# Designed miniproteins, single chains, continued (4): the designs that were tried, part 61

Each design is a single chain, and the fold is of that chain. pLDDT is the mean over its residues in the fold that is shown.

## One batch from the design tools (miniprotein)

Design m14102
Fold by ESMFold2-Fast:
Structure m14102 (fold): chain A 64 residues (1-64)
Amino acid sequence: NAELIARIEALIAQEEASKKALEDYLAKNPDLPEYIKLLFQMAIETTEFVIERLRRRKAELEAA
């Protein structure tokens, strides 16, 4: 379980880094077309969803 928890923590860190990269790109390019902004927002929401699910799984493993 400790090994799985460590791997989940590493994956969360990777996903957080990916989310920040997407947010930074969107912030640097405020003049992007609406549909491109929507695609970036969807990508950010997807990384948020993955992070939430990974954190929940980690909490379950720690509670067991």
Scores: mean pLDDT 86

Design m14103
Fold by ESMFold2-Fast:
Structure m14103 (fold): chain A 88 residues (1-88)
Amino acid sequence: KTATEKEIDKIYKELGNSIRKNYKVSTVKAALDSAITKLEALPDVNYKSIAVDVRALGDFYYNIVGDQEIKDYFDQKADELEQKAKLK
């Protein structure tokens, strides 16, 4: 559990807190975009690992919100991160 891993945990905690305050689709999307921006700014970020986490979080929040748009958006962002992993 490196300093980077602790910062990743903090970013996901902040994402979860933002979504719990407001489960609207627009809020969930904005919170995810902010979290991804922060994750990409970290040193030595593992894009493949982050893509897996984003996809899993999409499934989790889809079960709470019940909106297919949430699942589709998280899957899209995970696909983008997986593509970045292939380029490294």
Scores: mean pLDDT 80

Design m14104
Fold by ESMFold2-Fast:
Structure m14104 (fold): chain A 66 residues (1-66)
Amino acid sequence: MVEAADLLSQALETMNKNGKHDLATQAAMLSAYANSSDKVAERLRDLLLKGGVPESLVDRLLDAIK
C-alpha cells in the first residue's frame, strides 16, 4: 500500500520539473480537501494533468486519497 502523501510528493516533483510551480502549489492545497469534496478532487485531477503528471500516477493518487 502506498500512502497518498507519497504519491502527491511524486506528482508535485513532476510538476516542478516541468516548471509548473504555481499549479504544484494549487494542487498541494487542493489535496487537503479532495477527500471531503468530489469537486475539489476533479479540480485536483485537472491541475495534475495540466502540470504534466502521467495519468497513471494521477489515478493512483486520487484512488489513495479516497
Scores: mean pLDDT 79

Design m14105
Fold by ESMFold2-Fast:
Structure m14105 (fold): chain A 103 residues (1-103)
Amino acid sequence: DEEKKKQIEELLANLKSILEQALKAGQLSEEEYEEFLALLEELGKNPTVELVEKLAEFFLSIKDKLPDDLAIEMLTNLIKLAGLLGVSSELVDKLLAERMEIL
């Protein structure tokens, strides 16, 4: 689906932009940034439920290092990406709960 591919590409570009902002502000280490980029690149080549789950797990491990505004933006883009790829309601609900705790 051409439209779905474009939506995924846009969400991945948004996530990359958020990570670049966090890196420039000193909120992420170089290592954490590189790990996120590797997952985003893998997702761009092979958009699977498993890779979205890995990305969400990695984000949740570092969420406390991000300022609230960037954490909310990242969670919002992850929730949209999860929905497009048919990720389980359990993971979507967890991401929504994490975002609500920050809001």
Scores: mean pLDDT 81

Design m14106
Fold by ESMFold2-Fast:
Structure m14106 (fold): chain A 89 residues (1-89)
Amino acid sequence: DEKQKLADEATKLLNELIKLAAEVVQTGTPEEGKAAREAANSAARMWTGIDPEQSYERAVEAAKKLKEKGEEVLKLIDQIRAKMEKVKA
């Protein structure tokens, strides 16, 4: 069902963000790691307060905000990885 797909997609994205934030903590500067972890935790908080069964519109808005936060975290990680590759080369 559409609501179940939305919940599954948001959960998968959230788990990916948490994993990627942990990688930034291991590979980036302390400031970059803190920023990535805070962004992932902020995204988690946006989703945990929403019941898709009772409020579909709010669930859609929360998923959109989660995606925006995910894009920020991915961009940060890509910048760190590019920096590391250039040092290794």
Scores: mean pLDDT 66

Design m14107
Fold by ESMFold2-Fast:
Structure m14107 (fold): chain A 90 residues (1-90)
Amino acid sequence: AAPRVLTDEEIQELAERVEFAVMRIYVETGDLEKAKRIGERMIDVIVSRVAPENRERVRKALQDALNKALGKAESMPPEELRAEVDARLA
């Protein structure tokens, strides 16, 4: 498919997917560095598929989402983080 300009809602949905994936990997593995590496790789793949004019904006939004997920992993009790991941899977 041809690259397209993303709406703010589509960028927000992608950001939520990155945040969720990073939190899930951390909950499943206990490895924050692995979760960060996988999150960074997801961002690269997503950005590569977006129209060039939107790449900077999308990368920033997804990087902010990754940083938010990493901050939650460090600050939230493990039981609460697990419950948030499980709720999103249901």
Scores: mean pLDDT 81

Design m14108
Fold by ESMFold2-Fast:
Structure m14108 (fold): chain A 64 residues (1-64)
Amino acid sequence: MQERIDKMVADAEAEIEKTLPEVVKRIKERFGEKAAENYKSMAPDILEAIRLIFEAIDKIEKER
């Protein structure tokens, strides 16, 4: 089960890495440079939140 969560987190990290430049660009265009900098600094916290969500989903699936 941990391997499944690890894979889901890795897939999410890869997707964030792939889309990060586009997301940062759009944030900068709409909300300014400071908002884009804040998003970059929050990226590790977002990854942790995604991991917790995946762990919660796995737990719910396991109980069924």
Scores: mean pLDDT 69

Design m14109
Fold by ESMFold2-Fast:
Structure m14109 (fold): chain A 86 residues (1-86)
Amino acid sequence: MKPTLDEVAELLARLMRAAGIPAPESLEELEEAVRRATEVLPPGMSGGEFIDRLIAEAVGKPLSEIPKSTLKKLKEELLELVRKYY
């Protein structure tokens, strides 16, 4: 089975809250961010670049402004989810 947009949004919300990053009040906002990242993928984007884009859209700021420990945790959990279903 492939991960759904709501599964990715729920995972992002949990990870953001655990890391002390403000998460949107509704999962619908995170689902919309995930959808935008997916639909407007530039040609030639790798899986790693896609994960980076998802995190940036969900957090609402550049990856360079996210603490490295938080960014690593977000990337590892999202990559594990992708690997489980792809």
Scores: mean pLDDT 66

Design m14110
Fold by ESMFold2-Fast:
Structure m14110 (fold): chain A 108 residues (1-108)
Amino acid sequence: MEEIDEEAKRLLEQYFPDLDKLSPEAKEAAYIGFRYLIMVRRGEVDLEEAEKARNELLEKYGIKKVKTADGTTVYKFDKKPKSPLEEEAIGFGLGGVDAAIRKARGLA
């Protein structure tokens, strides 16, 4: 657990160098995304825990999963993120967890 946490923090700093401009909530969302990316790489994804993490992110940010007319799934925010960087960090968190769930289900 500690090794994954330290690697996730290093990746967060590498890919989001303007960490000081992100809210604590957006930093946590991006950190969760990196944590699940590392777990996918290691083959250590727990499907139930990943689904719980996704649900917590959706609830915390008031995000709804919507299918478009072409069948594409998109995420809509009930409350607009404070900045494009904030939206990117939250979106990365969701994307990372979704990728982990797909991998655990044998889809990716």
Scores: mean pLDDT 74

Design m14111
Fold by ESMFold2-Fast:
Structure m14111 (fold): chain A 74 residues (1-74)
Amino acid sequence: SSDQLVQDGNQRFDDALNRGMQDGPDVALSSANQVSDDVGQQLIDQGFNSQGNGTRSLNISRANDNVQRAIRDS
């Protein structure tokens, strides 16, 4: 489900960012960016996007926002 994808994506992103930060900010950003790409592609592949797909797109938009925010704040 989209809720599970969002939750999994957020967990993967948080883990990648936290693990990467132990190796340095460049590694953290690189790892987080890879997770961001994976989550975004998975959402697109399932026909979801951050706009226009009812209540499911809200969770997807939030996942994408969390990903972008973590990258920016790192």
Scores: mean pLDDT 60

Design m14112
Fold by ESMFold2-Fast:
Structure m14112 (fold): chain A 72 residues (1-72)
Amino acid sequence: MVFSHEEAVRWVRGATQVLADMGLISPEQAEAAVEAVEATGKETLTDEEIKEALIAGGLSEANANRVLQLMG
């Protein structure tokens, strides 16, 4: 799937908030993950590029996969 930059940031923000509310990540990890996606500077992002950015931002592979699953 391909996301616009704004769409990717919006969906990652929503998904990481759900994970934080579930206690799977901290609120600080959620903010860092959103910042990592914003920092890519790309106009469009694939699922793989979002996953790589989330991992670079400090999420585990398992939590990065949960974010992508919630994005649909």
Scores: mean pLDDT 84

Design m14113
Fold by ESMFold2-Fast:
Structure m14113 (fold): chain A 87 residues (1-87)
Amino acid sequence: SGDYESQFDYYLQKLNINPNNIQTWQDLFDILKKVGSDEDFEKLIELFKERIKKNPNDTGAWYGLSLLLEYLKKYDEAQKVLNKLKS
């Protein structure tokens, strides 16, 4: 299945339980490489933003958004997301 959002969310939930799990990080990076295009990354960002809008306590969605923004080198945006998560 090409549902990268569902696959990404699954591994982010695992990472929330154990953020030091190297295999989970590798699996997330592999999914990001499969997405491949800037348009696909922007779609994933919008999907995670929509999850946050529906449930502001969705920690997995906040981590997913921050990781995607960092991968795209949008560091200022990623920092704003992380600051919201820490609040």
Scores: mean pLDDT 73

Design m14114
Fold by ESMFold2-Fast:
Structure m14114 (fold): chain A 64 residues (1-64)
Amino acid sequence: EEERAERYFEEAKEQLTSILGNKEFAEKVAELARRAHRESRTPDERGDLLVPVVKLTKEEIDKQ
């Protein structure tokens, strides 16, 4: 299960880097997603931990 999550994080990081052109931001988003996965035990807790990721991604897109 962790190996599958890690692959998803790497794929998401590559896709975000391609879309936003900002590798540093994509790495930060991937790190937050990994932390949410490790610290959450339920879907609701994971959703709460991912709110900052969604907000940061939207702010970065809006800056373009």
Scores: mean pLDDT 66

Design m14115
Fold by ESMFold2-Fast:
Structure m14115 (fold): chain A 90 residues (1-90)
Amino acid sequence: MTPEELKKKLENAELIQKAIQGEPLSKEEQELIDKIVEETKEINELIRKLWRAYRTDKKKAEEYIEELRKKGVTDEEIEKLLELFDRFLA
């Protein structure tokens, strides 16, 4: 992860917290939140599909992992997710 990517994630987290606290948002900030929500929804759907495929279809699981990478999920985040799957299935 680059320092710029980390900074963007922190700024996005602060923006979401600002929205939850009911602080006034600019039009640009609202559009950014809408984009984050949509991207997060797509990532969550891929994670759900990966969970279902993880034990039953290794080829589909690999395809979902590659799709997560394309959407900006890091290899470290994917490894942590797979560790979580293994713990639930232990």
Scores: mean pLDDT 71

Design m14116
Fold by ESMFold2-Fast:
Structure m14116 (fold): chain A 94 residues (1-94)
Amino acid sequence: SLEELEARIRALVKRIFGEEPTDEQLRVLLELAREGKLTVESILLVIADPEMTAEEILKKLEEYRKLKNSDDPEAQEKYQKFSAEIAKKIREKK
């Protein structure tokens, strides 16, 4: 149910990041869940940049998946750099 999904998202974010998502972040996360795209990567993107819309997050996820699934060493380096930048933003928001 929607109520159970909201509770799980709030609990997961609090466990990983130390505080619950804002109501604005929760709305974006619920929109991503409705699209079937609530993943660890999408949660990290929302927490790293809470001003991003669901549409912007979906575009970033597609870009991220292209890099991750590429057999090109250059694409793999870009994937690692992108992951490191997200992790840095999350650490800096503490």
Scores: mean pLDDT 76

Design m14117
Fold by ESMFold2-Fast:
Formats: sequence, structure tokens, C-alpha cells
Structure m14117 (fold): chain A 74 residues (1-74)
Amino acid sequence: GLVLAMAFEIQKRTGLPFEEALRIAEAVARAARVSPEAAFRLGTELLVERGVPEEVARETARIVVDAVMRALAE
């Protein structure tokens, strides 16, 4: 499903363990249903807290939020 695909994308871009990537993907997907802007900030924060460089975290969070918003538009 979408969350699993986003977890793999997070893992690929950041090198985080899959279990952490999956938790982040779930949190961002849930937040994006309420606010894409809040989801982007949340995703960036969660990745930075786990040692991901800010630029990589922001880009990864943008990709995840965009994918969730595309899925919600269908």
C-alpha cells in the first residue's frame, strides 16, 4: 500500500531502519489528511531528530507528503 511504499522511499533516501521509516510514513500520512503543511513540518522534524541532514529531511518529507496528497485526490 501507499504507507509501505513511502516507508521504502524514506529508508532508501535516509538510510533509517525500515521500522523507523514505517512509523514516520504512518505519522506523515495521518497528518497529511488534516494539513499538508503540518505533515511536511512533522516529517522534516521526525527525520532531523533521527540524524537525517535537514536538506535530505525536507526533500524526503516533501516527496512523502506529495505522494499522500496524490493518493487522497483519487
Scores: mean pLDDT 86

Design m14118
Fold by ESMFold2-Fast:
Structure m14118 (fold): chain A 68 residues (1-68)
Amino acid sequence: GPLEEAFLAEVRALLESDARLSEAEKERILGLIRQGRGDHAAALLASRGLDDLVAELSRLIRAYLESL
């Protein structure tokens, strides 16, 4: 629905703005989030040392869940 589409657009914008991620990594992370595997997506970012992205992604997920 519109809330999910807005959430996914915000996640995509966050990932697209980050030059540390390859296009394949961005697609994999978005795919995991679409599958409801946000924890797995966060673990991949953390394994890369991208703790700032983990924090921002967690904030976006929380805001989306609070909007439901």
Scores: mean pLDDT 85

Design m14119
Fold by ESMFold2-Fast:
Order: structure tokens, then C-alpha cells, then sequence
Structure m14119 (fold): chain A 77 residues (1-77)
């Protein structure tokens, strides 16, 4: 199911953002990413009747969040 794959990826990115929040070098990025993910969860909850739309939103936000975390980690190397 697209929604199940989206929720799994979302959870993995959220866990990564929580770990980034604990790192002083990445804390600001981790917090920003967690805020983005929270907003995406609210959007998906509002669109429960349209699983495809909810899944695409969660996947797109997860990809954007992952890119932000990757860029922040690269900048601090």
C-alpha cells in the first residue's frame, strides 16, 4: 500500500530528525524538520479520505526533510 510505505518512510525520517535534534551541530535543522513533519501529519489527517493525496504529501515532505538533514550534515563535515 502506498500509504503504508509513506508512513514507514515518514517514521524513519522523523526518527532521524529526533536524533539530529540531540546533536548540537544539527539541532536547529532537526527542530525545523520536525516542524515540517508535524505539519505534514496534520495535512494527511485532514485528507484521510484521499489516501493517494495523503501518501504523496507524506512522501514528498519526507524526501524534503531527508534532503535538509543531508545538506546540514554535509555542511558540518
Amino acid sequence: SMIEEAEKKFKEVKERAEEAKKDPALANTGKAVLQMLEEAEEYAKRNKENEELAAKNLLNTSDAAQSMLDASEAAHK
Scores: mean pLDDT 82

Design m14120
Fold by ESMFold2-Fast:
Structure m14120 (fold): chain A 120 residues (1-120)
Amino acid sequence: ADSIKRITSAANSANAGLLLTEITRIKNPTEEESTAITEAVTTLVNKLQGYMLLEAGLSNKTLATTFAKDLIASGPATVSAVLTGLRQGGPRGVTLAEKLKTAILSTGEATPEVVAALNS
């Protein structure tokens, strides 16, 4: 309950850093948490400021690698929820999803379950 409120608040304020932090704190999200993650990521991408902050972060190798590792540690359901949310953000969201997929694969730490989630 509190995690969903924090995620929704971060997305509505276009606070990409806070949103990513709150998402990666959730391990093995419930269906309700996965839906909230997807909706929050889509909301963030649909805001110009949110898109710009995500693009800057995913274009920075150190930040992208850190986020990718934290996301892998959060589990395949979290990876799937974030990628789905990005793809729902239209062409710019699809571009961010491809950058995130590249960052995840480049870590060498992706489990087979996480690799499967990249294509969902």
Scores: mean pLDDT 84

Design m14121
Fold by ESMFold2-Fast:
Structure m14121 (fold): chain A 90 residues (1-90)
Amino acid sequence: DAEARLAALRREATLVLSRTVLKGFREGKSEEEIIAEAMKAVQPLIDEIVALLKETQGLSDAEAAAIRDKLLATVEESARTLYNRLKKIE
């Protein structure tokens, strides 16, 4: 069931990211404001993913922290990529 829970959390994170970026873009927020809001909105879901990975894979606190940092960096890159795509079609 852990695999199904991870898939659900990843899907929810993607939806939250997309909704936050789209809303901020339509409200006329800057790229950096949108990215900050997207990271803040997705952070609880990333924390749940990391906690589940730590539980299922027996990760150390240091390994869990490293994975969290990488996932947050991926969220930032995805938000920036989506913002730039929206900017091209406007």
Scores: mean pLDDT 87

Design m14122
Fold by ESMFold2-Fast:
Structure m14122 (fold): chain A 85 residues (1-85)
Amino acid sequence: SHMAEVMKKILEKLKEIQELIRKAAEMVKNKAPVEDILKVLDEALKKVEELLKFLKENKAPQSLIDGAEQARKDIEALKEEVKAA
């Protein structure tokens, strides 16, 4: 069904975002350069923006849209913490 295909794509996009966040966390642990960590977080933000567009275009439940918007805010907060370190 169309909804099953939409949900599969949402799950795939969420996994990509989670992998980038995990990569950024590992880079912080390994004391990677701030500019390299910020590049990974910027890639994660780009993927969240892509997910938000996909959710809105497919009229996804508001709870999923709110969750993606919160993820954007959390990543933006992580960028500020990395810049301040």
Scores: mean pLDDT 87

Design m14123
Fold by ESMFold2-Fast:
Structure m14123 (fold): chain A 62 residues (1-62)
Amino acid sequence: SMEDLLTLKRIQDRVQGLLDAGRISLEQGKELLISAVKRLYYDKDSPEETEKLFNEEAKKLS
């Protein structure tokens, strides 16, 4: 859906920001993105829950 795409775009932008700041590794960034894609498109989690869980995971890593 458009909401899923917009949510993934926001997550991608945040991952890129963390990478650019040196706060996470390339491997960690890849794992965060794979998890978000799996949640949205395979597990069919809501965009809201996906973004919430991404934020929690990103905070623990950074």
Scores: mean pLDDT 87

Design m14124
Fold by ESMFold2-Fast:
Structure m14124 (fold): chain A 60 residues (1-60)
Amino acid sequence: MEEVILSVVAPASTPAEELVARLLEHGRARGLEVDESSIEVRDTVLAGAPVREASARAFR
């Protein structure tokens, strides 16, 4: 199995639950099994704009 890191980024106003749902859908659409225990959500700044990022390990 190949391990990959999945991430999705959205505006900081996006609820964490919606961002996690997008991450899981992204993994599923790509045929990846997402390790839900590895899901991390963080608030950061990208190009001067406040954003929220969700990331997780996934396997092919």
Scores: mean pLDDT 80

Design m14125
Fold by ESMFold2-Fast:
Structure m14125 (fold): chain A 63 residues (1-63)
Amino acid sequence: TREERAEKLRELAKEFEAQGNHGLARILYSAADAIEKGNTQIAESIARTLKSLGYDEAAELAE
């Protein structure tokens, strides 16, 4: 469900924050918010960016 995907993205964002990657964490929080609000265009745009950066797992959650 959308709620489960958003929760997984937030957990992943927490892990990147713990690693010091605050920029990627912020992108993942934005993806989770877009998914919960049903902003498909924003979520798909973020998914494309994540995939281009090699974060395939995060990109799949944002689709």
Scores: mean pLDDT 82

Design m14126
Fold by ESMFold2-Fast:
Structure m14126 (fold): chain A 63 residues (1-63)
Amino acid sequence: SKLEELIKYLKEKYGLSDELAEKIAKAIENKDSATAAWLMVQAGLTQEQQQEITRFARSLGLL
């Protein structure tokens, strides 16, 4: 699924745990931008990395 592709991307590119990658991906899928942003900041992701993730999610049709 597109959600699983985003989870895999988060884990492989940024080294996120299964739990954290799933939470971020689900927040993005639900268009809960506040929760997604908060989780990405807590994960130590830079603004540039957050933009990369957002672009990838759009390419998957999740945004």
Scores: mean pLDDT 88

Design m14127
Fold by ESMFold2-Fast:
Order: C-alpha cells, then structure tokens, then sequence
Structure m14127 (fold): chain A 64 residues (1-64)
C-alpha cells in the first residue's frame, strides 16, 4: 500500500472508534462520515492532511 492508502485506513479506524464512543450522536456521526468521504476522495498528501486535521479537531472537540 502507498503511504496515502495507509493514512486513509488509519482515518477509517479513527472514525469507527469515534462512532462507537458516541453511538447516540447521529449529527456527530454524519460529520465524521462526511470528513471520511473527503479523506477517501483526497488525491494528494496535502489534501489528505488538511481534512485529517479537521477530523482530529472534530473528535478532540467532542471529547472536551
């Protein structure tokens, strides 16, 4: 796998874990799914890192 494929697989795992952590928050789950779709659609490392940063910030904000 390319480094981009590995990063996308790691992002999927993070989203799956966050959904399990907040199973009753449908709005949060939809936001996570939208960001994961953007990550999977990313064609460059720069695009992927930008969206991944937004995903991590969203998960961190939810935990605070």
Amino acid sequence: MSPLDVAKQNAQRLVEEAIREFPDDQEFQEQLRQLLDQINASRTREELLRVLSELLDLIQSKRD
Scores: mean pLDDT 83

Design m14128
Fold by ESMFold2-Fast:
Structure m14128 (fold): chain A 128 residues (1-128)
Amino acid sequence: ANLPKGLFDEEIEKELKKRGILDLALEALNIYNKVSGKQYSLTNFSIDFPIMYVKYKLNKLSEEKKKVIQEIIDELGEEKTEELAIELQKIAIELKLVSQENHEIFVSYLKSQGKEDEAEEIEKLYEK
């Protein structure tokens, strides 16, 4: 990531608290860091995790990265893991942290899953 470590951590934490998913996000980050051997900040995780989750669902991740996402799903459940990925993507868009390429990947995934309403919400959010 090109961002300084922890640059948006406080802003992301406040948004996660408001959404009632802070504990879920911190647990997922702890699993990610433990399995990957990395020390991701909440900022780095919020940018990278939604796209890693989408690539996992599309079977486009390396086996090493796939293992990390699989461990999160195994501990938290697939439904909660997808909810976290969607909410982190929304937060990252609001903070102007999402590239056009990553936005297009995420929206294409939602449409491919029949999640047209969620895709439309995210497209409208990105245009603001």
Scores: mean pLDDT 86

Design m14129
Fold by ESMFold2-Fast:
Structure m14129 (fold): chain A 63 residues (1-63)
Amino acid sequence: SKFFPSIKEAQQKFDATEPGSAEKEKLAYELAFLYRVIGQNDEAIKVLEQAAKDFPNSKVVKV
């Protein structure tokens, strides 16, 4: 299942993805979710803050 990929796999995929792409934005949110699941809330916040800088016009769906 890809619902909870390893953080290493998520990070590698994120780093390999084109800056500014919709896939990069999606991967940033997936990576932040994974950090929250393992209790690394500070790292999750950093990922989300970086995503906000990289995607300032993001139409993030509020769950």
Scores: mean pLDDT 71

Design m14130
Fold by ESMFold2-Fast:
Structure m14130 (fold): chain A 119 residues (1-119)
Amino acid sequence: MKELYEEIERLMELLKDPDPEVRARAARELGEIVRREGYKLTSLLLARIAGALIEALKDPDPEVRAAAARALGELARVVGDQLSDGVKARIREALLPLLGDPDPEVRRAAAEALAALDA
């Protein structure tokens, strides 16, 4: 648990790395952690992860935006019942504009994440 917390904090920091490949990998790894271990995380930490990924949805690199949208989809699918209605509303509001994103993979990731949020 302590090592998992430290890894999550490091990955949230890497979402702000100058290298877009590092940012995209950090978003993917956060999504993977949520899929495998999300049930072990506190609601406060899940809300912090959601906030960091919501900011990554505004990234100039489409691979980072797509990875962040997919990670938010995992958050909604695995631990949606642990998220407050306010956090879920913020995720939905942030994902809706991405349905019109110029990158088709970003649009697909956003649509899948919204479907998970509404399930």
Scores: mean pLDDT 88

Design m14131
Fold by ESMFold2-Fast:
Structure m14131 (fold): chain A 56 residues (1-56)
Amino acid sequence: MILEDPLAQEIYGKLAERGVLPEKRNKAVKYAVDLVTNEGKSQDEAVEEAIKKFMK
């Protein structure tokens, strides 16, 4: 599947750089995008929350 959302692409790249495994990245991206779009969190805050959830 192609990520056409620029926000999702940016978050995916940040999660990859922080070492989130490929099999977890799609779920982590969706979680982080939901935090930004639905809860108004910054991209950096959403990435940190996704890392906390999927790498712990």
Scores: mean pLDDT 77

Design m14132
Fold by ESMFold2-Fast:
Structure m14132 (fold): chain A 82 residues (1-82)
Amino acid sequence: TPEQARRAGEAIANAVYTAAKEGDPELASRVGRAGAREMARRGYITPEQAEELIELVRKAAESGDPQAVYDAAREGAERMAA
């Protein structure tokens, strides 16, 4: 459901934010990828949407700003859940 997708997206956003905040952008990227793929496997988003979410998180992680990573993950998941 859209609500389940939104909650899953928030959980992913929090996990990637924590990893990025602690100075591990590679872990943040891996957590984002795993979360997006899990959402697709559960049917919350399509595989194509999962790839878009992975790319958004990866680009945000390259900025070095943990808040940007959180915002990208949350926004991406919310757009896909709408």
Scores: mean pLDDT 72

Design m14133
Fold by ESMFold2-Fast:
Structure m14133 (fold): chain A 57 residues (1-57)
Amino acid sequence: TAASVLTKAVTTNGATAYTAAVISSDDIIGTGTGSSLAEAVSLASNDLLSKIAQALA
């Protein structure tokens, strides 16, 4: 349950990209980039869960 979330928004030529990084207590980092903050966080969370599942298998 101990996790940190870092988000960044970058706008280039009128297009905004959101990047999210979710860091677990085991120093496993999920990252995601999307056209919205919600999309970036969702992708980062899915990436983190995939990495945790592989690490615990």
Scores: mean pLDDT 77

Design m14134
Fold by ESMFold2-Fast:
Structure m14134 (fold): chain A 123 residues (1-123)
Amino acid sequence: GVDAVFDADEERFLKKYNIELKVEKEGDKYVATLKFTINGKEFEVKVEADTEREARRAALLIFLLATDPSIKELTYDDNPDVKDPVRNVTYLATFYFGVKPSLAEEILKKAQELRKKIEEAKK
């Protein structure tokens, strides 16, 4: 199914970018911790979700949004005319990664914070 294809692509993505991803259960939630290195500096992302799969996908989406140079603006865009999942965080979260829309704003905020830290590390 679509999930099996995504899981295979996820493993290749983690290996390609040398990303460490761990998911642990904390009470009634799952916490995904994603670690990576740029210019010898280590960065960490943590995100909580109701399921292990949702936490994992949310962490990967935060990383993608923060590091992809094709994404010039990190904005919340609900415009139905925008069919590009790379530009529409709500579309990418709900239809491509299968996370809840309620996480889209948290994902965007964490991606914005991570991008700022990466840009400061390059200066």
Scores: mean pLDDT 69

Design m14135
Fold by ESMFold2-Fast:
Structure m14135 (fold): chain A 60 residues (1-60)
Amino acid sequence: SRSDTVLKFIKWMDKMREEGVPLDEIREKALKYIESIEDPETREAVTRAFDSWMEQWRRE
């Protein structure tokens, strides 16, 4: 489901951050993943989740 895909994507980014990966590198990896998503609705949902996640950590 789209919800499962979004949740797994967020957890994947969280894991990279916990492992000390720089935000710019996480951004590049996330964008490459988003580009690989064939379903436009899923890609849009994942993109919105990505934007929210990046916003959260840049302000922290």
Scores: mean pLDDT 83

Design m14136
Fold by ESMFold2-Fast:
Structure m14136 (fold): chain A 103 residues (1-103)
Amino acid sequence: MMAELSVEEILELLRKNFEKIREMLSDEEEIREKERELLLAVATQLIVLGMLRGDEEEGRRKAREILEAFFDPEEAERLLREAEERARELVELARREGLELAE
């Protein structure tokens, strides 16, 4: 699980994926968009795992560190807020579905 990986290990995995994206795509704007989508998805997953484990602060910290490694602080904060919103919606949806299935 990504929540059990260190920030350094996650960053290494992301860099390897980014190299593969750059090998498959030739347009810098499209490459940037794909890298942003991947980073946002990873940040969202880390926050979701943190929320589910009762350690939202740790999930948010790891997500912030990862985003700040690839984006300037203002853009990283913007993406972090988007990831937090997505994570909250996903956790709330999962809790609602779990409760409905239990009844």
Scores: mean pLDDT 76

